# Designed miniproteins, single chains, continued (6), part 8

Each design is a single chain, and the fold is of that chain. pLDDT is the mean over its residues in the fold that is shown.

## One batch from the design tools (miniprotein)

Design m20258
Fold by ESMFold2-Fast:
Structure m20258 (fold): chain A 114 residues (1-114)
Amino acid sequence: ARERGKKAAEEAEKYALEATEKGGAKAGGEAARSGGISTTKGATKGGSGVGAASGGIAAGSGSAAIKLGRKEDGEGAAHAAGGGAYAAGNEGEEGAKAAEEAAKGAKEGAKKAA
């Protein structure tokens, strides 16, 4: 569970960073926002207040990156998305599922913004 959560968090950050590289801050911000929202949904379902709060921060960072439009802000939002998923992923089986949903959300956000 812990290793699965860690891997999913790394994938969430990777999808958001790749989106930033290909489509700039708007694409990276959308990936991070979608990943953060998915983290909050998964963490809430699993009963993790820390994971839900971390997902909210990641979603907020993504939204900010979209508004500011700088590649650096997209990269920062991607790191926030990875960190939020990692925080959720540390809380056993339900945390690992929340991190996996974060990775799926980031991937879908990146694909939709591209």
Scores: mean pLDDT 78

Design m20259
Fold by ESMFold2-Fast:
Structure m20259 (fold): chain A 76 residues (1-76)
Amino acid sequence: ALEEAEKLYEKGVEAYLAGNYEEAAKLFEQAAELAKDNPELVSQIYYNLAYAYHGLGKEEEAREYFEKSVELYLQS
């Protein structure tokens, strides 16, 4: 599960760097679900998911995931 989450996260980063923000967001959401018992990894994924939503112009969702990322980071 963790290895699969990391692979999906890497694919999400590749999609984001290519400007494919919708694909990146979906990959990050899938990675976060698989990584749910690893708060350090979920924090990193949520941070990048926030950037993907920002790229889509979804500012409220971007803010929510930035705040969730910081909260998880402080717990790890």
Scores: mean pLDDT 85

Design m20260
Fold by ESMFold2-Fast:
Structure m20260 (fold): chain A 57 residues (1-57)
Amino acid sequence: MPELDLSGLTDEERADALYEAGVKYKNPELLQAAADIYRELGNDEKAEEFRKLAESL
C-alpha cells in the first residue's frame, strides 16, 4: 500500500490491541503498556485492572 494510516488508531484502540495480545500470549509487558495508555487517557480504573492482571501472570 502506498500509505498505511496506522496513526488513525486511537490510543484506546492501541491499548485494546495490547491488552488482547497480552492476555493471549500471557505477556505482562503488553498488559503494562495497555495500562499505561489507559492511565494517560484518565481511565485509572481500567489502567489498574490491567496492571493487576500483569502482576498475576
Scores: mean pLDDT 75

Design m20261
Fold by ESMFold2-Fast:
Structure m20261 (fold): chain A 65 residues (1-65)
Amino acid sequence: KKADLEKGKKLYEEGVKAMMEGNYDEAIEKFRKAIEYFDKAGDKEAAKQAETNLLTTESTKKLLE
């Protein structure tokens, strides 16, 4: 539904902002939420993009030991 797609987009944008600010835990949380809403909306491409950014953020956090 349109509402789920809009929520997913907002969460994805918040995740990107969190990454840029170095807040990787918040970014991971936002990307996970974005994937959930994109899946509900049926937007497979957006869900895949959010998943890619989630994996990248997790990898980046691991390097900051």
Scores: mean pLDDT 83

Design m20262
Fold by ESMFold2-Fast:
Structure m20262 (fold): chain A 84 residues (1-84)
Amino acid sequence: SHSVILSLIGMILRLIGELLEETDPETKKLLEEALELLMELLKNPTKETIEEAIKKLEEMLKKETNPKAKKILSELIESLKSLL
């Protein structure tokens, strides 16, 4: 739906904004990886592909130790869950 696409665009724009202000290399790399994932999702935003994206972000969150990166991943997961 158009609503899902607009929400994904909003998340992408937010990540771009965070990337422009980020100076920490590890956090920047994480934001770039999350942006790549959301851009791929935008090409085919179905319930199944959204669920797959959530699983990938949850796997990233389990491996992450940086508190700032964990917060960003958690917020993205919750935003994507709101689209289901």
Scores: mean pLDDT 84

Design m20263
Fold by ESMFold2-Fast:
Structure m20263 (fold): chain A 109 residues (1-109)
Amino acid sequence: LDEGWTYLRLGKYEEAIKIFEEEIKKNPTAEIYNNLGLAYAKLGKYEEALEYFDKALELDPNNALAWNNKGKVYAKLGKLEKAKEYYKKALELDPNNSAAKENLKEIEE
């Protein structure tokens, strides 16, 4: 469980992806799909990132972290209105999500 996350935190995104892909084959969870999406986003692979965030949300629609991360990808793609929508959804689900609060503030100015 922690090995993939450890590689992700160390910035070893390709290694993290490989581990998460193996974990998903054994036991697919929203958390693992969200971590896969985050790793792909860090590599600039935004289409793949969005696909995995969507899979995380299919398993757990209340995953505030996945909503926030999806918003970050849309912001990087210049789709600021969609980014705002997803950050607001993350905050509605988890009011303590400081990352979503900061991200929303940056877009709204």
Scores: mean pLDDT 85

Design m20264
Fold by ESMFold2-Fast:
Structure m20264 (fold): chain A 66 residues (1-66)
Amino acid sequence: MEDRELLEAARELAEEAVRLAEEGGSEAEIAAKLTAAGILASAIEDEELRREAIEVVREAARRVEA
C-alpha cells in the first residue's frame, strides 16, 4: 500500500472512531479502530506523512476521551 493510501486509511479509521464515540458506540469498537489507525500510521515509511498520520490518530484519541 502506498504511504498516501496508508495516511488516508488511518484518517478514515480515526474519524470513524470519533463518530462512534459521538453516537455512543461500543468502547471495544472505538478502541479497535484507533488501534488499527495507529498501526497503519506507524507503517508509513515517509517521515512527514507518518508524523501527520500519527498526529491525526492522537487527536482522534483525545477527542474520544473528551
Scores: mean pLDDT 83

Design m20265
Fold by ESMFold2-Fast:
Order: C-alpha cells, then structure tokens, then sequence
Structure m20265 (fold): chain A 78 residues (1-78)
C-alpha cells in the first residue's frame, strides 16, 4: 500500500522517499490522492507532537481511514 509506505517514511523523517511516493501517487492516482499524500507529509513537517504521535499509532494499526482523517486538518505539502 503506497499510502501506508508514504506514512512510514514521513514518520521516520525520510521526507525524500516520502516525496517520491507522493509524486508517484499524484501521477498514477490523480491530484486528489497526491494532495492527500502531501497532507500526510505536512503532519510530519508542521504537525503538533500529539498529531505526529497519532499518525504513528494509525500507521502501526494500518488504519488508512484514521490517517486520512488526521491529514484532512493539514495543508497540502507540494
């Protein structure tokens, strides 16, 4: 799952690999999915400590809907 892989790299601070997955998702799945990937990256860059911890817990649970709900609070990172 490319979205879970993106979240894994974002949580780990590997924003270069997260960016590659975001660009692949935008190219293959369209702008809406690419924007969601950018919002996940924004949690790592700009998120609160609580929201970064919640992203880590959602990732560990492989809970894509929890990740989407959290990401919706954040701007699209280009």
Amino acid sequence: DDLLELAYYAVGGNLAEAKKIREKLRATKGEEVGNLAGQIMSIRKYGTVADKQELGRALAARDVERIKALAAKYPVDK
Scores: mean pLDDT 84

Design m20266
Fold by ESMFold2-Fast:
Structure m20266 (fold): chain A 64 residues (1-64)
Amino acid sequence: EEDYKKGAELLRQGKPEEAVEYFKKAIEKDPTNAAAYGGLAVAYERLGKPEEAAKWLQKARDLS
């Protein structure tokens, strides 16, 4: 919860590399958090890694 919110805030601030770390922490604590996988997808897209982003986006959809 806290880690997800921090990741989302870092994305809003234009810090996708730091956001990835917090979204990964959120997933480690709650692997069913679909929103955190979605956040990872957005972060990887902003890092110029669309294939990685697609992988995490699919995982988010599979959870919901």
Scores: mean pLDDT 82

Design m20267
Fold by ESMFold2-Fast:
Structure m20267 (fold): chain A 69 residues (1-69)
Amino acid sequence: MMEKKKMEMSQRMREALERGDWEGAVEAGAELAKTDPEQAESRAGALGQYFREKGVPEELIKRLHELVK
């Protein structure tokens, strides 16, 4: 169950980034991070760095951290 959701969210995140849909990528990334509740904050941190490298605005990266709470 969690593995399938992780794969689906990872795919949605990648597709959103390819389209330049930063908000969609952040939302999918937050769901991906939450597939492992114990590591959600750590994964949000790593995803935030990745998004920053892709040019995602800092305000949306902050939203990522809020979404994984």
Scores: mean pLDDT 79

Design m20268
Fold by ESMFold2-Fast:
Order: sequence, then C-alpha cells, then structure tokens
Structure m20268 (fold): chain A 68 residues (1-68)
Amino acid sequence: GAHDKLVALKAELESDPNITATLVGDDELVISTSLSPQKLIALALRIMGEFPDLTVSLSGDTLVVKAK
C-alpha cells in the first residue's frame, strides 16, 4: 500500500548524510535536511518525479510527503 512507498523512499533517502527521514504514522514521511534552499527544491522535484502519486509539501527546510 501507500506505506510501502514511504518505507522505500525513507530507505533511499537515508543513504544521504544530509537527510533525516522520519515516518509519522502509516501515511506520512517528514524529511529534515541541512541542504540549501535550491537543493531542497531539487529534492522535492526528484521525489515528485519518482513517486508521482505522493504529495510533497515544502515548509522552510522541511519536506512533508504524504501517501495517496
């Protein structure tokens, strides 16, 4: 289900030392980074491209990804 996609995304992102991804419940992934604003936007676009059925929201230096 949707949860499996978030688990896969978390595993992919955890290979980057600048990224911390935390599962919240079964359908939300909170991504905290030390990346620049431009790199954070690039990360959001990458996630949207790889997982087009997930919603991505940007708030400061944090991305919130929700399953659909």
Scores: mean pLDDT 78

Design m20269
Fold by ESMFold2-Fast:
Structure m20269 (fold): chain A 87 residues (1-87)
Amino acid sequence: NKTKAISYAFMGLVYLTEGDLEKALEYYQKAVELDPNSSLLWTGLGRVAKQTGDLETAAEYYKKSLSLDPNNTTAQKNLKEVEEQLK
């Protein structure tokens, strides 16, 4: 449910902050499975992918985030950075 998705997202953020990218990915993936329409959760997945160097996957996640919320400034900025690096 949405409440459990928020809890998983919080764990994803904690692990991302600690630099445990594998755990961050696991928890954000669990979060989007429960709430696939959350722009914030897709932004979290994008951040993990960007930090692991998977720029193509990061761009896809940020585009998904923006399709759900075009006003997500974090996803907008990060997508521009990733697309600039991919050219």
Scores: mean pLDDT 86

Design m20270
Fold by ESMFold2-Fast:
Structure m20270 (fold): chain A 67 residues (1-67)
Amino acid sequence: KKQEVANLIVAAYLQLVAAELEGADPEKIERARKLIDEAVKAYENGDYETAIKLAREALDVASEAIA
């Protein structure tokens, strides 16, 4: 589970970078970045359920930004 959460956070970061390179909507980029930051904090605190939820939301927002 811990590794799965880490993998999701990494996936969200990669999608955010892709969105930034594509010149996506700054508002969506900012939201995805904030969600990633919150996911990392939850992960550091051992709250893997919250970290997974936030990382998935970040990935979705970043994906929608370039769709």
Scores: mean pLDDT 80

Design m20271
Fold by ESMFold2-Fast:
Structure m20271 (fold): chain A 85 residues (1-85)
Amino acid sequence: SFSVDVIGKGTADIDKIVKEVVDPMIQKVKDNGGTAGYRRLAPQIIRVFGTVVGDVDKVRKEIEDIGNTNAPKVDASLGDIKVKL
């Protein structure tokens, strides 16, 4: 299983964070045969969580790259990706 928090700045649009950061990360997990979803933990914090199958290190890197590339564009940052086998 995995989890990662996406943290918006005070001016960040949460709907844009979902569309531009969260949904692409979820899709990447699904494209690799896993499952993923998200939960809003606070007004500016969204947790993405799910299960990764196959090459866990590859999928982790792909999710991290999507988050680090897209989050700054919508005034957000990516927290640490936590993976539990």
Scores: mean pLDDT 83

Design m20273
Fold by ESMFold2-Fast:
Structure m20273 (fold): chain A 66 residues (1-66)
Amino acid sequence: MSRIEAAIRAGDVDAFRKHARQLLSRFVSDSEAEALATRFARRLEEGASPDDVIDEYRRLLLELAE
C-alpha cells in the first residue's frame, strides 16, 4: 500500500503500474492485473487528483477482497 500510495502522490506512473500489477495479480489474472494497473495509470496521466485515484484503488481492493 505505502509504495503504491507514494507513487500515486509523486505522479510516478511507471512505479505505480509496476507495484499495482504485482499486488493485483494476487487477486486476478496477470492480464487483468495489467489492464487494471493501466486504467489507474491513465487516470493519473489525465490529471486526476492523487487522492481520487487512491480512493478508487482502495475501493477496487475492497471489491477484490470480498
Scores: mean pLDDT 79

Design m20274
Fold by ESMFold2-Fast:
Structure m20274 (fold): chain A 83 residues (1-83)
Amino acid sequence: TSELLTLGASYLYKKDYEKALEYFQKALELEPSAATYYMLGLAYYKLGKYEEALEYLDKALELDPKNILAKEEKKKVEEKLKE
């Protein structure tokens, strides 16, 4: 699971958001976590899939309500949905 998150993060860094999403989805299937949901939300945001990004960021916040990164990313997604 940690290896899948690391691979996903590597692709996210390379701006290969579709590959990042693939690995984060595999990580979610093995072990759902706030970090995995946050990474899925971030990848969907980078792909311009704002509704899906909100869904996953909300799931991250359900598991970890104090996740500042997920809160900030959610605000960015909500702003894009207003455009």
Scores: mean pLDDT 84

Design m20275
Fold by ESMFold2-Fast:
Structure m20275 (fold): chain A 84 residues (1-84)
Amino acid sequence: SLAEAVAALDRTVAILAASQALMETAGLDAWTAYNAAKAIVDGALAGKSREEIIDEMMKAGGVDRSAAEAALDATTRALEELTK
């Protein structure tokens, strides 16, 4: 799970890996990807639900739900791969 992957990683490593995944799979630019990755990783560390993280991404970045869901899914896959 995202929470397990984030718990197994150093926060900086998780944010950098998530940023790369968001650039490659969600098509975000480097700055937007970094900010989205930080929100996802920090949200997971705070114990926020999938829906809470999506809502925060939509409000903070002005992205639609589809983009927020794609970003969260890409980040989850990247972090799980890194922790296997």
Scores: mean pLDDT 77

Design m20276
Fold by ESMFold2-Fast:
Formats: sequence, C-alpha cells, structure tokens
Structure m20276 (fold): chain A 72 residues (1-72)
Amino acid sequence: MDKKEQEARELVEEGKKALLEGDYEKAAELFEEAVEKYPESSVTPEALALLSVAYRELGEEEKAREYYLRTS
C-alpha cells in the first residue's frame, strides 16, 4: 500500500474511534488532517462525510454543510 494512502487510512480509523467515544473535536481534527494532507486518497470521501457529522455534533452547522456538499 502507498504510504500516503496508509497514513490517510490510519487518520480516518483514529477519527472513527474518536467519534465512537463522543470526542467530536478530536474526530474533526483527524478527519480534517486526512482531507487536507491526502485529498486524493481513496478514504477522502468517507473522511469528508464523517467530518460533516463531527462538525454537526459540534454545532458548526455551516462547516458541516460545506463538507457534506464536498462529498457529492
């Protein structure tokens, strides 16, 4: 596996764990890092969708909507 792809996948899996634990701030940070550093990764659409969920839970409605629309 490409190292960048593996790093992106690790960030997304860590973010999913944070979501399951209710740590929405940590989840948003991890998903945002994955999207910004590895925008062409195969997990980026999933990271964008989960980032929108994390921002919605944080009350960041505008950011949640922006990331949701990027999943198109």
Scores: mean pLDDT 82

Design m20277
Fold by ESMFold2-Fast:
Structure m20277 (fold): chain A 86 residues (1-86)
Amino acid sequence: SVEEKIEEARRLLEEDPSPKAFERAMDIIVEVADTGDKESIEKALELAKELLRRAPPELVNQAIATVLYVIGKQIELELEERRKAA
């Protein structure tokens, strides 16, 4: 399921630059990041960076927000790991 979503988002970003495809890719990236595991968050970050690279001028702020959201999830995971190690 998560892997299928990752492939859908990648395909949307590579093949369909429409605003609807962009919004669908953003939704998928957030869903993948929300799984909370390290591998999914890392893959979501790769997709979010590709989203930002491909963003039309009118969607750049939304793409930036998506990247920051995924980075926030990564930081949250790292802080939880450090808290358990302390």
Scores: mean pLDDT 83

Design m20278
Fold by ESMFold2-Fast:
Structure m20278 (fold): chain A 76 residues (1-76)
Amino acid sequence: TAELGASLTPLEKEILRLLAEHPDTPRTQREIAEALGVSQATVSRNLRSLEAKGLVRRIPGQGYRITDAGLAVVES
């Protein structure tokens, strides 16, 4: 919803949209950084925030995947 979306930074929303394009495909921090034109350090910070909110999940050795809660937030 708009209220839930208001708690996210613009970059957090863009990360969720990117992951929502292929929700079953994990993306690495590097791939997300390259796709969005930002630094890997910036992506790392935002991914930790999204993971703490339950909107993404880290898959060791494969990267990050969006959760069902994350998909609901982006309404894709």
Scores: mean pLDDT 79

Design m20279
Fold by ESMFold2-Fast:
Formats: sequence, structure tokens, C-alpha cells
Structure m20279 (fold): chain A 59 residues (1-59)
Amino acid sequence: MVSEKTLEAEILLALGRMAYWLGMKERAAELFEEARRLAREAGDEETAAEAEEALREVR
């Protein structure tokens, strides 16, 4: 069963990627940080790792 936090983290990760594509690097970093936090709270290590990877790309 997918938790609400896992789904929210996945949505934030997608929004972060979109923001990065639009040149909004600061917004993208904030979205990726929130996605990582929610994924960790939900125990979704895969989504958390993807968010960390995206954060390294932005910074």
C-alpha cells in the first residue's frame, strides 16, 4: 500500500524536475528537498535517493 507521503514525494519530485526545466533552479531545489524529506519519512528510500541525486544536479 502506497502511503500518502510517498505519493506526495513523487509528485514533488516531478514538479521539481519541471521547475528545473523552466530555469527555476531555486524553486526546483526547494521541491527536491521537500520530496526527499517526505520520502525519508515514508521509508521510500528509492524516491529519497532520486531526490538527492536531483539536488546534486541543481547545486
Scores: mean pLDDT 80

Design m20280
Fold by ESMFold2-Fast:
Structure m20280 (fold): chain A 71 residues (1-71)
Amino acid sequence: MAEEVRERAIEEIRRLAREGASEEELAKKVREAVRELREILDTDDPEAAARYTALALRLIGEMEELLLERR
């Protein structure tokens, strides 16, 4: 389920970028997705915490890549 949230967010971010969304709009979308992932994976389990971190970093990486393409 958490992977589905990440995949959906990546697709939405890519679509917004293609439609000319601002850096602020992309940042808001990433923050929303990261918050949703955090709520789903809220855990004292180190393995689930590592999964959350990996998913969040992937989202941030996608946003950074899209912003670099606009320079």
Scores: mean pLDDT 71

Design m20281
Fold by ESMFold2-Fast:
Structure m20281 (fold): chain A 82 residues (1-82)
Amino acid sequence: DEAAKLTARARETAALLRAQRDALVAYVGSLPREEALEVVRRLEARLAALVAEVGKVDPEAAAELAEVAAELLAALRAAAEA
């Protein structure tokens, strides 16, 4: 079932983002500013696309992923601009 696979992918992605938050912040903060901002932009686009697809089949899983993504992206953007 493709819907069940999307839900599983969303939950796995949210868990991975939580687990890797500090490492991702450190990585983005280590890059030149322009490169760091491009990494953040690409990640934001990919996460937004996944949230949109998951939202069609599992709004709760989509909401959880969106919250985790928003928190991470805010931290990464702050690190990129430092």
Scores: mean pLDDT 87

Design m20282
Fold by ESMFold2-Fast:
Structure m20282 (fold): chain A 63 residues (1-63)
Amino acid sequence: MLELSEEVKKELEKLAKELVEAKSIDEVNEVMAKIVELLYKYGLYSEMHDLVNEYMVKLLEEL
């Protein structure tokens, strides 16, 4: 995908994993802010939003 590079997807995966590893609400908020910043930076809301939302829902369920 020309607008969604593998590099961007890997960064989202890293942030999702950091979210799972977060030990406090403050750490969760920090990771969430980085995820939102990434979405804004690339402006790929429809595609990135679905991917990020799936990761966030799944990870928050495991927390």
Scores: mean pLDDT 66

Design m20283
Fold by ESMFold2-Fast:
Structure m20283 (fold): chain A 56 residues (1-56)
Amino acid sequence: SEVENLVREAERYEKQKEFLKAAEYYIKAGVIAYERGDLDMARELLEQARKLREKA
């Protein structure tokens, strides 16, 4: 799915310690999850993005 592909990209950037870029991809994935009505997934993805932005 699109959300899964964006999460994979976020994880790739996170492994490279590109925390701001990883956060951007988690935000994109979270917004799509929200638009699809998956509120729990959206909340988790956006919280992960917040944590990564704090590491940057």
Scores: mean pLDDT 87

Design m20284
Fold by ESMFold2-Fast:
Structure m20284 (fold): chain A 56 residues (1-56)
Amino acid sequence: SEAAKKAELKQLLEKAEQMRAGLTRLLSTLSPQDRALAQAQIAALEAKAEELRAEI
């Protein structure tokens, strides 16, 4: 349903924002490898959100 897709979209965007805030806060403690993995995960969440938005 459209309502379910909108709820999932909101959850994906909120999760991506929380991860980005966490990454910013922990920049001085993360290895370059861990930073790259976190950035890749954020990008994947945002890409999924964009794809889902195109469907509604």
Scores: mean pLDDT 83

Design m20285
Fold by ESMFold2-Fast:
Structure m20285 (fold): chain A 74 residues (1-74)
Amino acid sequence: MTLEEQKAAARLAVGALYGRPVPAVGPGPAPETLSEEGRAVVERVLAALAASGYDPEEVEDHVKRLVAAAERAR
């Protein structure tokens, strides 16, 4: 699987947990802070990706950026 396929799967998983589409996020460092809810969503998404055969380490920072973007879209 490509890194882009893993990122697409992560975006769908975050969107499903928040019940809405998540905007695309660019490259960059993980956000310094997330809400308690945001941290729980990151853990759930990484667990779901691992269960699907993805390497969660490869996409952890991307998942954190997606969760931060989803929280800002409120």
Scores: mean pLDDT 72

Design m20286
Fold by ESMFold2-Fast:
Structure m20286 (fold): chain A 100 residues (1-100)
Amino acid sequence: MGQQINQIINQMNDIVQQGVQQQRGQGLFNTGQIMLQATHQSIGKSLQEVLDIGQQALQQSRQYVDQSPVSSQDDVQTAQSFAQTGINAFQSYVDGLVNN
């Protein structure tokens, strides 16, 4: 179970890295919102439901990054920080579920 979550988190970090390299500021911002929403939706859910939520968030984030217009480097850095905040929130919540 923890390994499957780590795979989702690693793929999310890969999406963020791709978005930064391609300067996809709006897509990175959307990724942060999607991950915060995924964290909220995971409250009171089973670990399997949380995995499904994470996989859906991964697919949505990929689509938004791929469709995002090019942004300034400053906007990309701000959006990257927000995306990382969302990913960290989801990871911290799931780590708590797996270890309890």
Scores: mean pLDDT 85

Design m20287
Fold by ESMFold2-Fast:
Structure m20287 (fold): chain A 82 residues (1-82)
Amino acid sequence: GKKILAGGGYESMAELYADEGDYVTAAEYYMKAGEYYKEAGDEEGAKKAYEKAVEVAEKGIKEHPEDAEKMKKAKEEAKKKL
């Protein structure tokens, strides 16, 4: 329903920000996508979105170590959802 559509929208935004190298914002959007999928009852969609948040946070730590603390927190929150 509406929450699944919102999840897909956030996932698309996350992909765009990741492609631009903004991994902090990408991780935030993957987390939002996961929350919307979970609220919609799409547990598999939520899990995949949280896994993507972890992946993009790890890329962000490697590419932008100055943001590592924020990305580590985002990664830990995403892992708690898995």
Scores: mean pLDDT 77

Design m20288
Fold by ESMFold2-Fast:
Structure m20288 (fold): chain A 72 residues (1-72)
Amino acid sequence: MLSPLEAAILARLAMTPEGVSVAELARESGLSPATVSRHLRRLEARGLVERDERTGRYRATEKGRALVAEAS
């Protein structure tokens, strides 16, 4: 089960196929970059989110997008 915050992060990433930075998520959520990074690493460990090594931006995986579509 995703926490409400993790579900919100995943839904935000699913809406932005080009990816979202940690700084953008921190600004939008009011959380610190360290807190956002911790949640993103947990979602990445679950295969729901991936990081683009070139840009450093995070994107929802196909599995992540499917979970958002099924949960909403």
Scores: mean pLDDT 82

Design m20289
Fold by ESMFold2-Fast:
Structure m20289 (fold): chain A 94 residues (1-94)
Amino acid sequence: MKEVEEFLKEVEELKKELEELEKKIEESDGSEEEKEEILKEAEELDKKLQELGEKGYELAEKYPEYREEIEKAMKELTAKAQEVGKKIAEYLKK
């Protein structure tokens, strides 16, 4: 189904954005300006994660045959977001 395929592509895109943020943290010099930018990007990605969670729930209800795939994708995305979130928290302590 196109809606499910589009959703899964959005999940993969957000995972890539999380990986790019993780990379920025690793390459950062720890300046106050970079910390502010990283925090702002993290807040924006958190909003996208919430929106995808709602969309995933609706799609799993509409297409029960894809529920397992949708839930697996969201579980993996949430795990990556948690990993990056811990790294952001550690980075902000510097």
Scores: mean pLDDT 83

Design m20290
Fold by ESMFold2-Fast:
Structure m20290 (fold): chain A 97 residues (1-97)
Amino acid sequence: SEADELYNRVLARVDEIYRHVLALAEKEGNEELKRRAQELYLEMVKAIQDIYEKNPEKLPEILKIVDETLRRVRAAPSAEEALQAVEDTLKKIKELV
């Protein structure tokens, strides 16, 4: 279905976001930031799954949000700033559940 395709695209963007954040944290040698990134990743995936199950019509808006987050993460000069972009995004997504 169209909702299934959008859900898979959103999850692919979230995976790419977290791969970039983990790479920055590893480059900085910050194990605590890696742990925080994994915790935020799990919360993000769960929130998106809840939207997919309850309000799949909101998936196009979620895709726009995660695309913007991916741009912010790719431009981030540090792992902490990249994590802040993810935290801001999680708050926005939770408002859509």
Scores: mean pLDDT 88

Design m20291
Fold by ESMFold2-Fast:
Structure m20291 (fold): chain A 75 residues (1-75)
Amino acid sequence: GLTERVKKALEESSKKYKEELEKLGEKSLDDAERVAKAGINLMNAAKQAVPEVKDVADKKKKELEDLLKKLKEKA
């Protein structure tokens, strides 16, 4: 159904955002922060459009926030 497809899309998108964050964190924290904000905004938009994916969207949002925090602390 739609819920399962959106959950899978959020998991795949989250993986790509994390890979980009880790690469950018080695070069520019400003760019990493912009990418993290884009990913977080996507998760917020997804849970508003499809409330049934809220748990996955909130989990992936937290993972992006935690990764950005870790990158800033190691800079």
Scores: mean pLDDT 84

Design m20292
Fold by ESMFold2-Fast:
Structure m20292 (fold): chain A 57 residues (1-57)
Amino acid sequence: NWEEYWNKGLEYLEKKEYVKAAEEFRKALELRPEDEAVRRLLNAVLLVLKEKGLKPK
């Protein structure tokens, strides 16, 4: 469900596991495409990954 993906994303983000956080937030956004909070966090995580030269896969 959406809450499961959102909570996992936040947990990975807290652990600085940005790739895994981005994957979970992407799944949450797929379930709620209009969730601006999820979209903003996903974009922030993707910016961090870009700065580190990493790709979310």
Scores: mean pLDDT 78

Design m20293
Fold by ESMFold2-Fast:
Structure m20293 (fold): chain A 82 residues (1-82)
Amino acid sequence: GKIEVRKEGKATVTVDYGTGKVVAKVGDFELELHIDTNNVAKAVGSILRAIGEEIQAEMNGDEDKKLAARLARQAAMELMKQ
C-alpha cells in the first residue's frame, strides 16, 4: 500500500494507507493509531482517543505529547476522507 512519511522539525508522521496505521513521533514520544476505514465506530473511537490525549497533554504542559496527538489526529482524519 501507499506509505507517506512527513517530517516537520523534530516531528515525524507516518501514514500507511494500506493498513490504516498512523504513527506520530515527537522527541521521545510516539503515538500510534490504527484507523479501520471499514469500521466507522472503531475509527471514530481511535480519533476520540487522540483528542483525549491532546487535551491531557495540554493540561499537563506536555508540548511534545500534545503535538504528537494533534498530528496523529489530523493524519487519521485525512485518511478517513478517502
Scores: mean pLDDT 80

Design m20294
Fold by ESMFold2-Fast:
Structure m20294 (fold): chain A 60 residues (1-60)
Amino acid sequence: SEEEQKESALEYIREKAEELAKTDPEASEKLLELAKKIEDENLSMEEMAERWFELLQELQ
């Protein structure tokens, strides 16, 4: 379901944030902020993908 896909995506974002916390705490913080925004604003899968793509562009 879409809800299960969202949960999986949130788990992935949090795992990436945890990995980056030791090497790039700023990037880790931005990933955690994205996860919080997805949950707080109940973003769609499409909106989540757009925000993720924007963040990846910013981190490059």
Scores: mean pLDDT 78

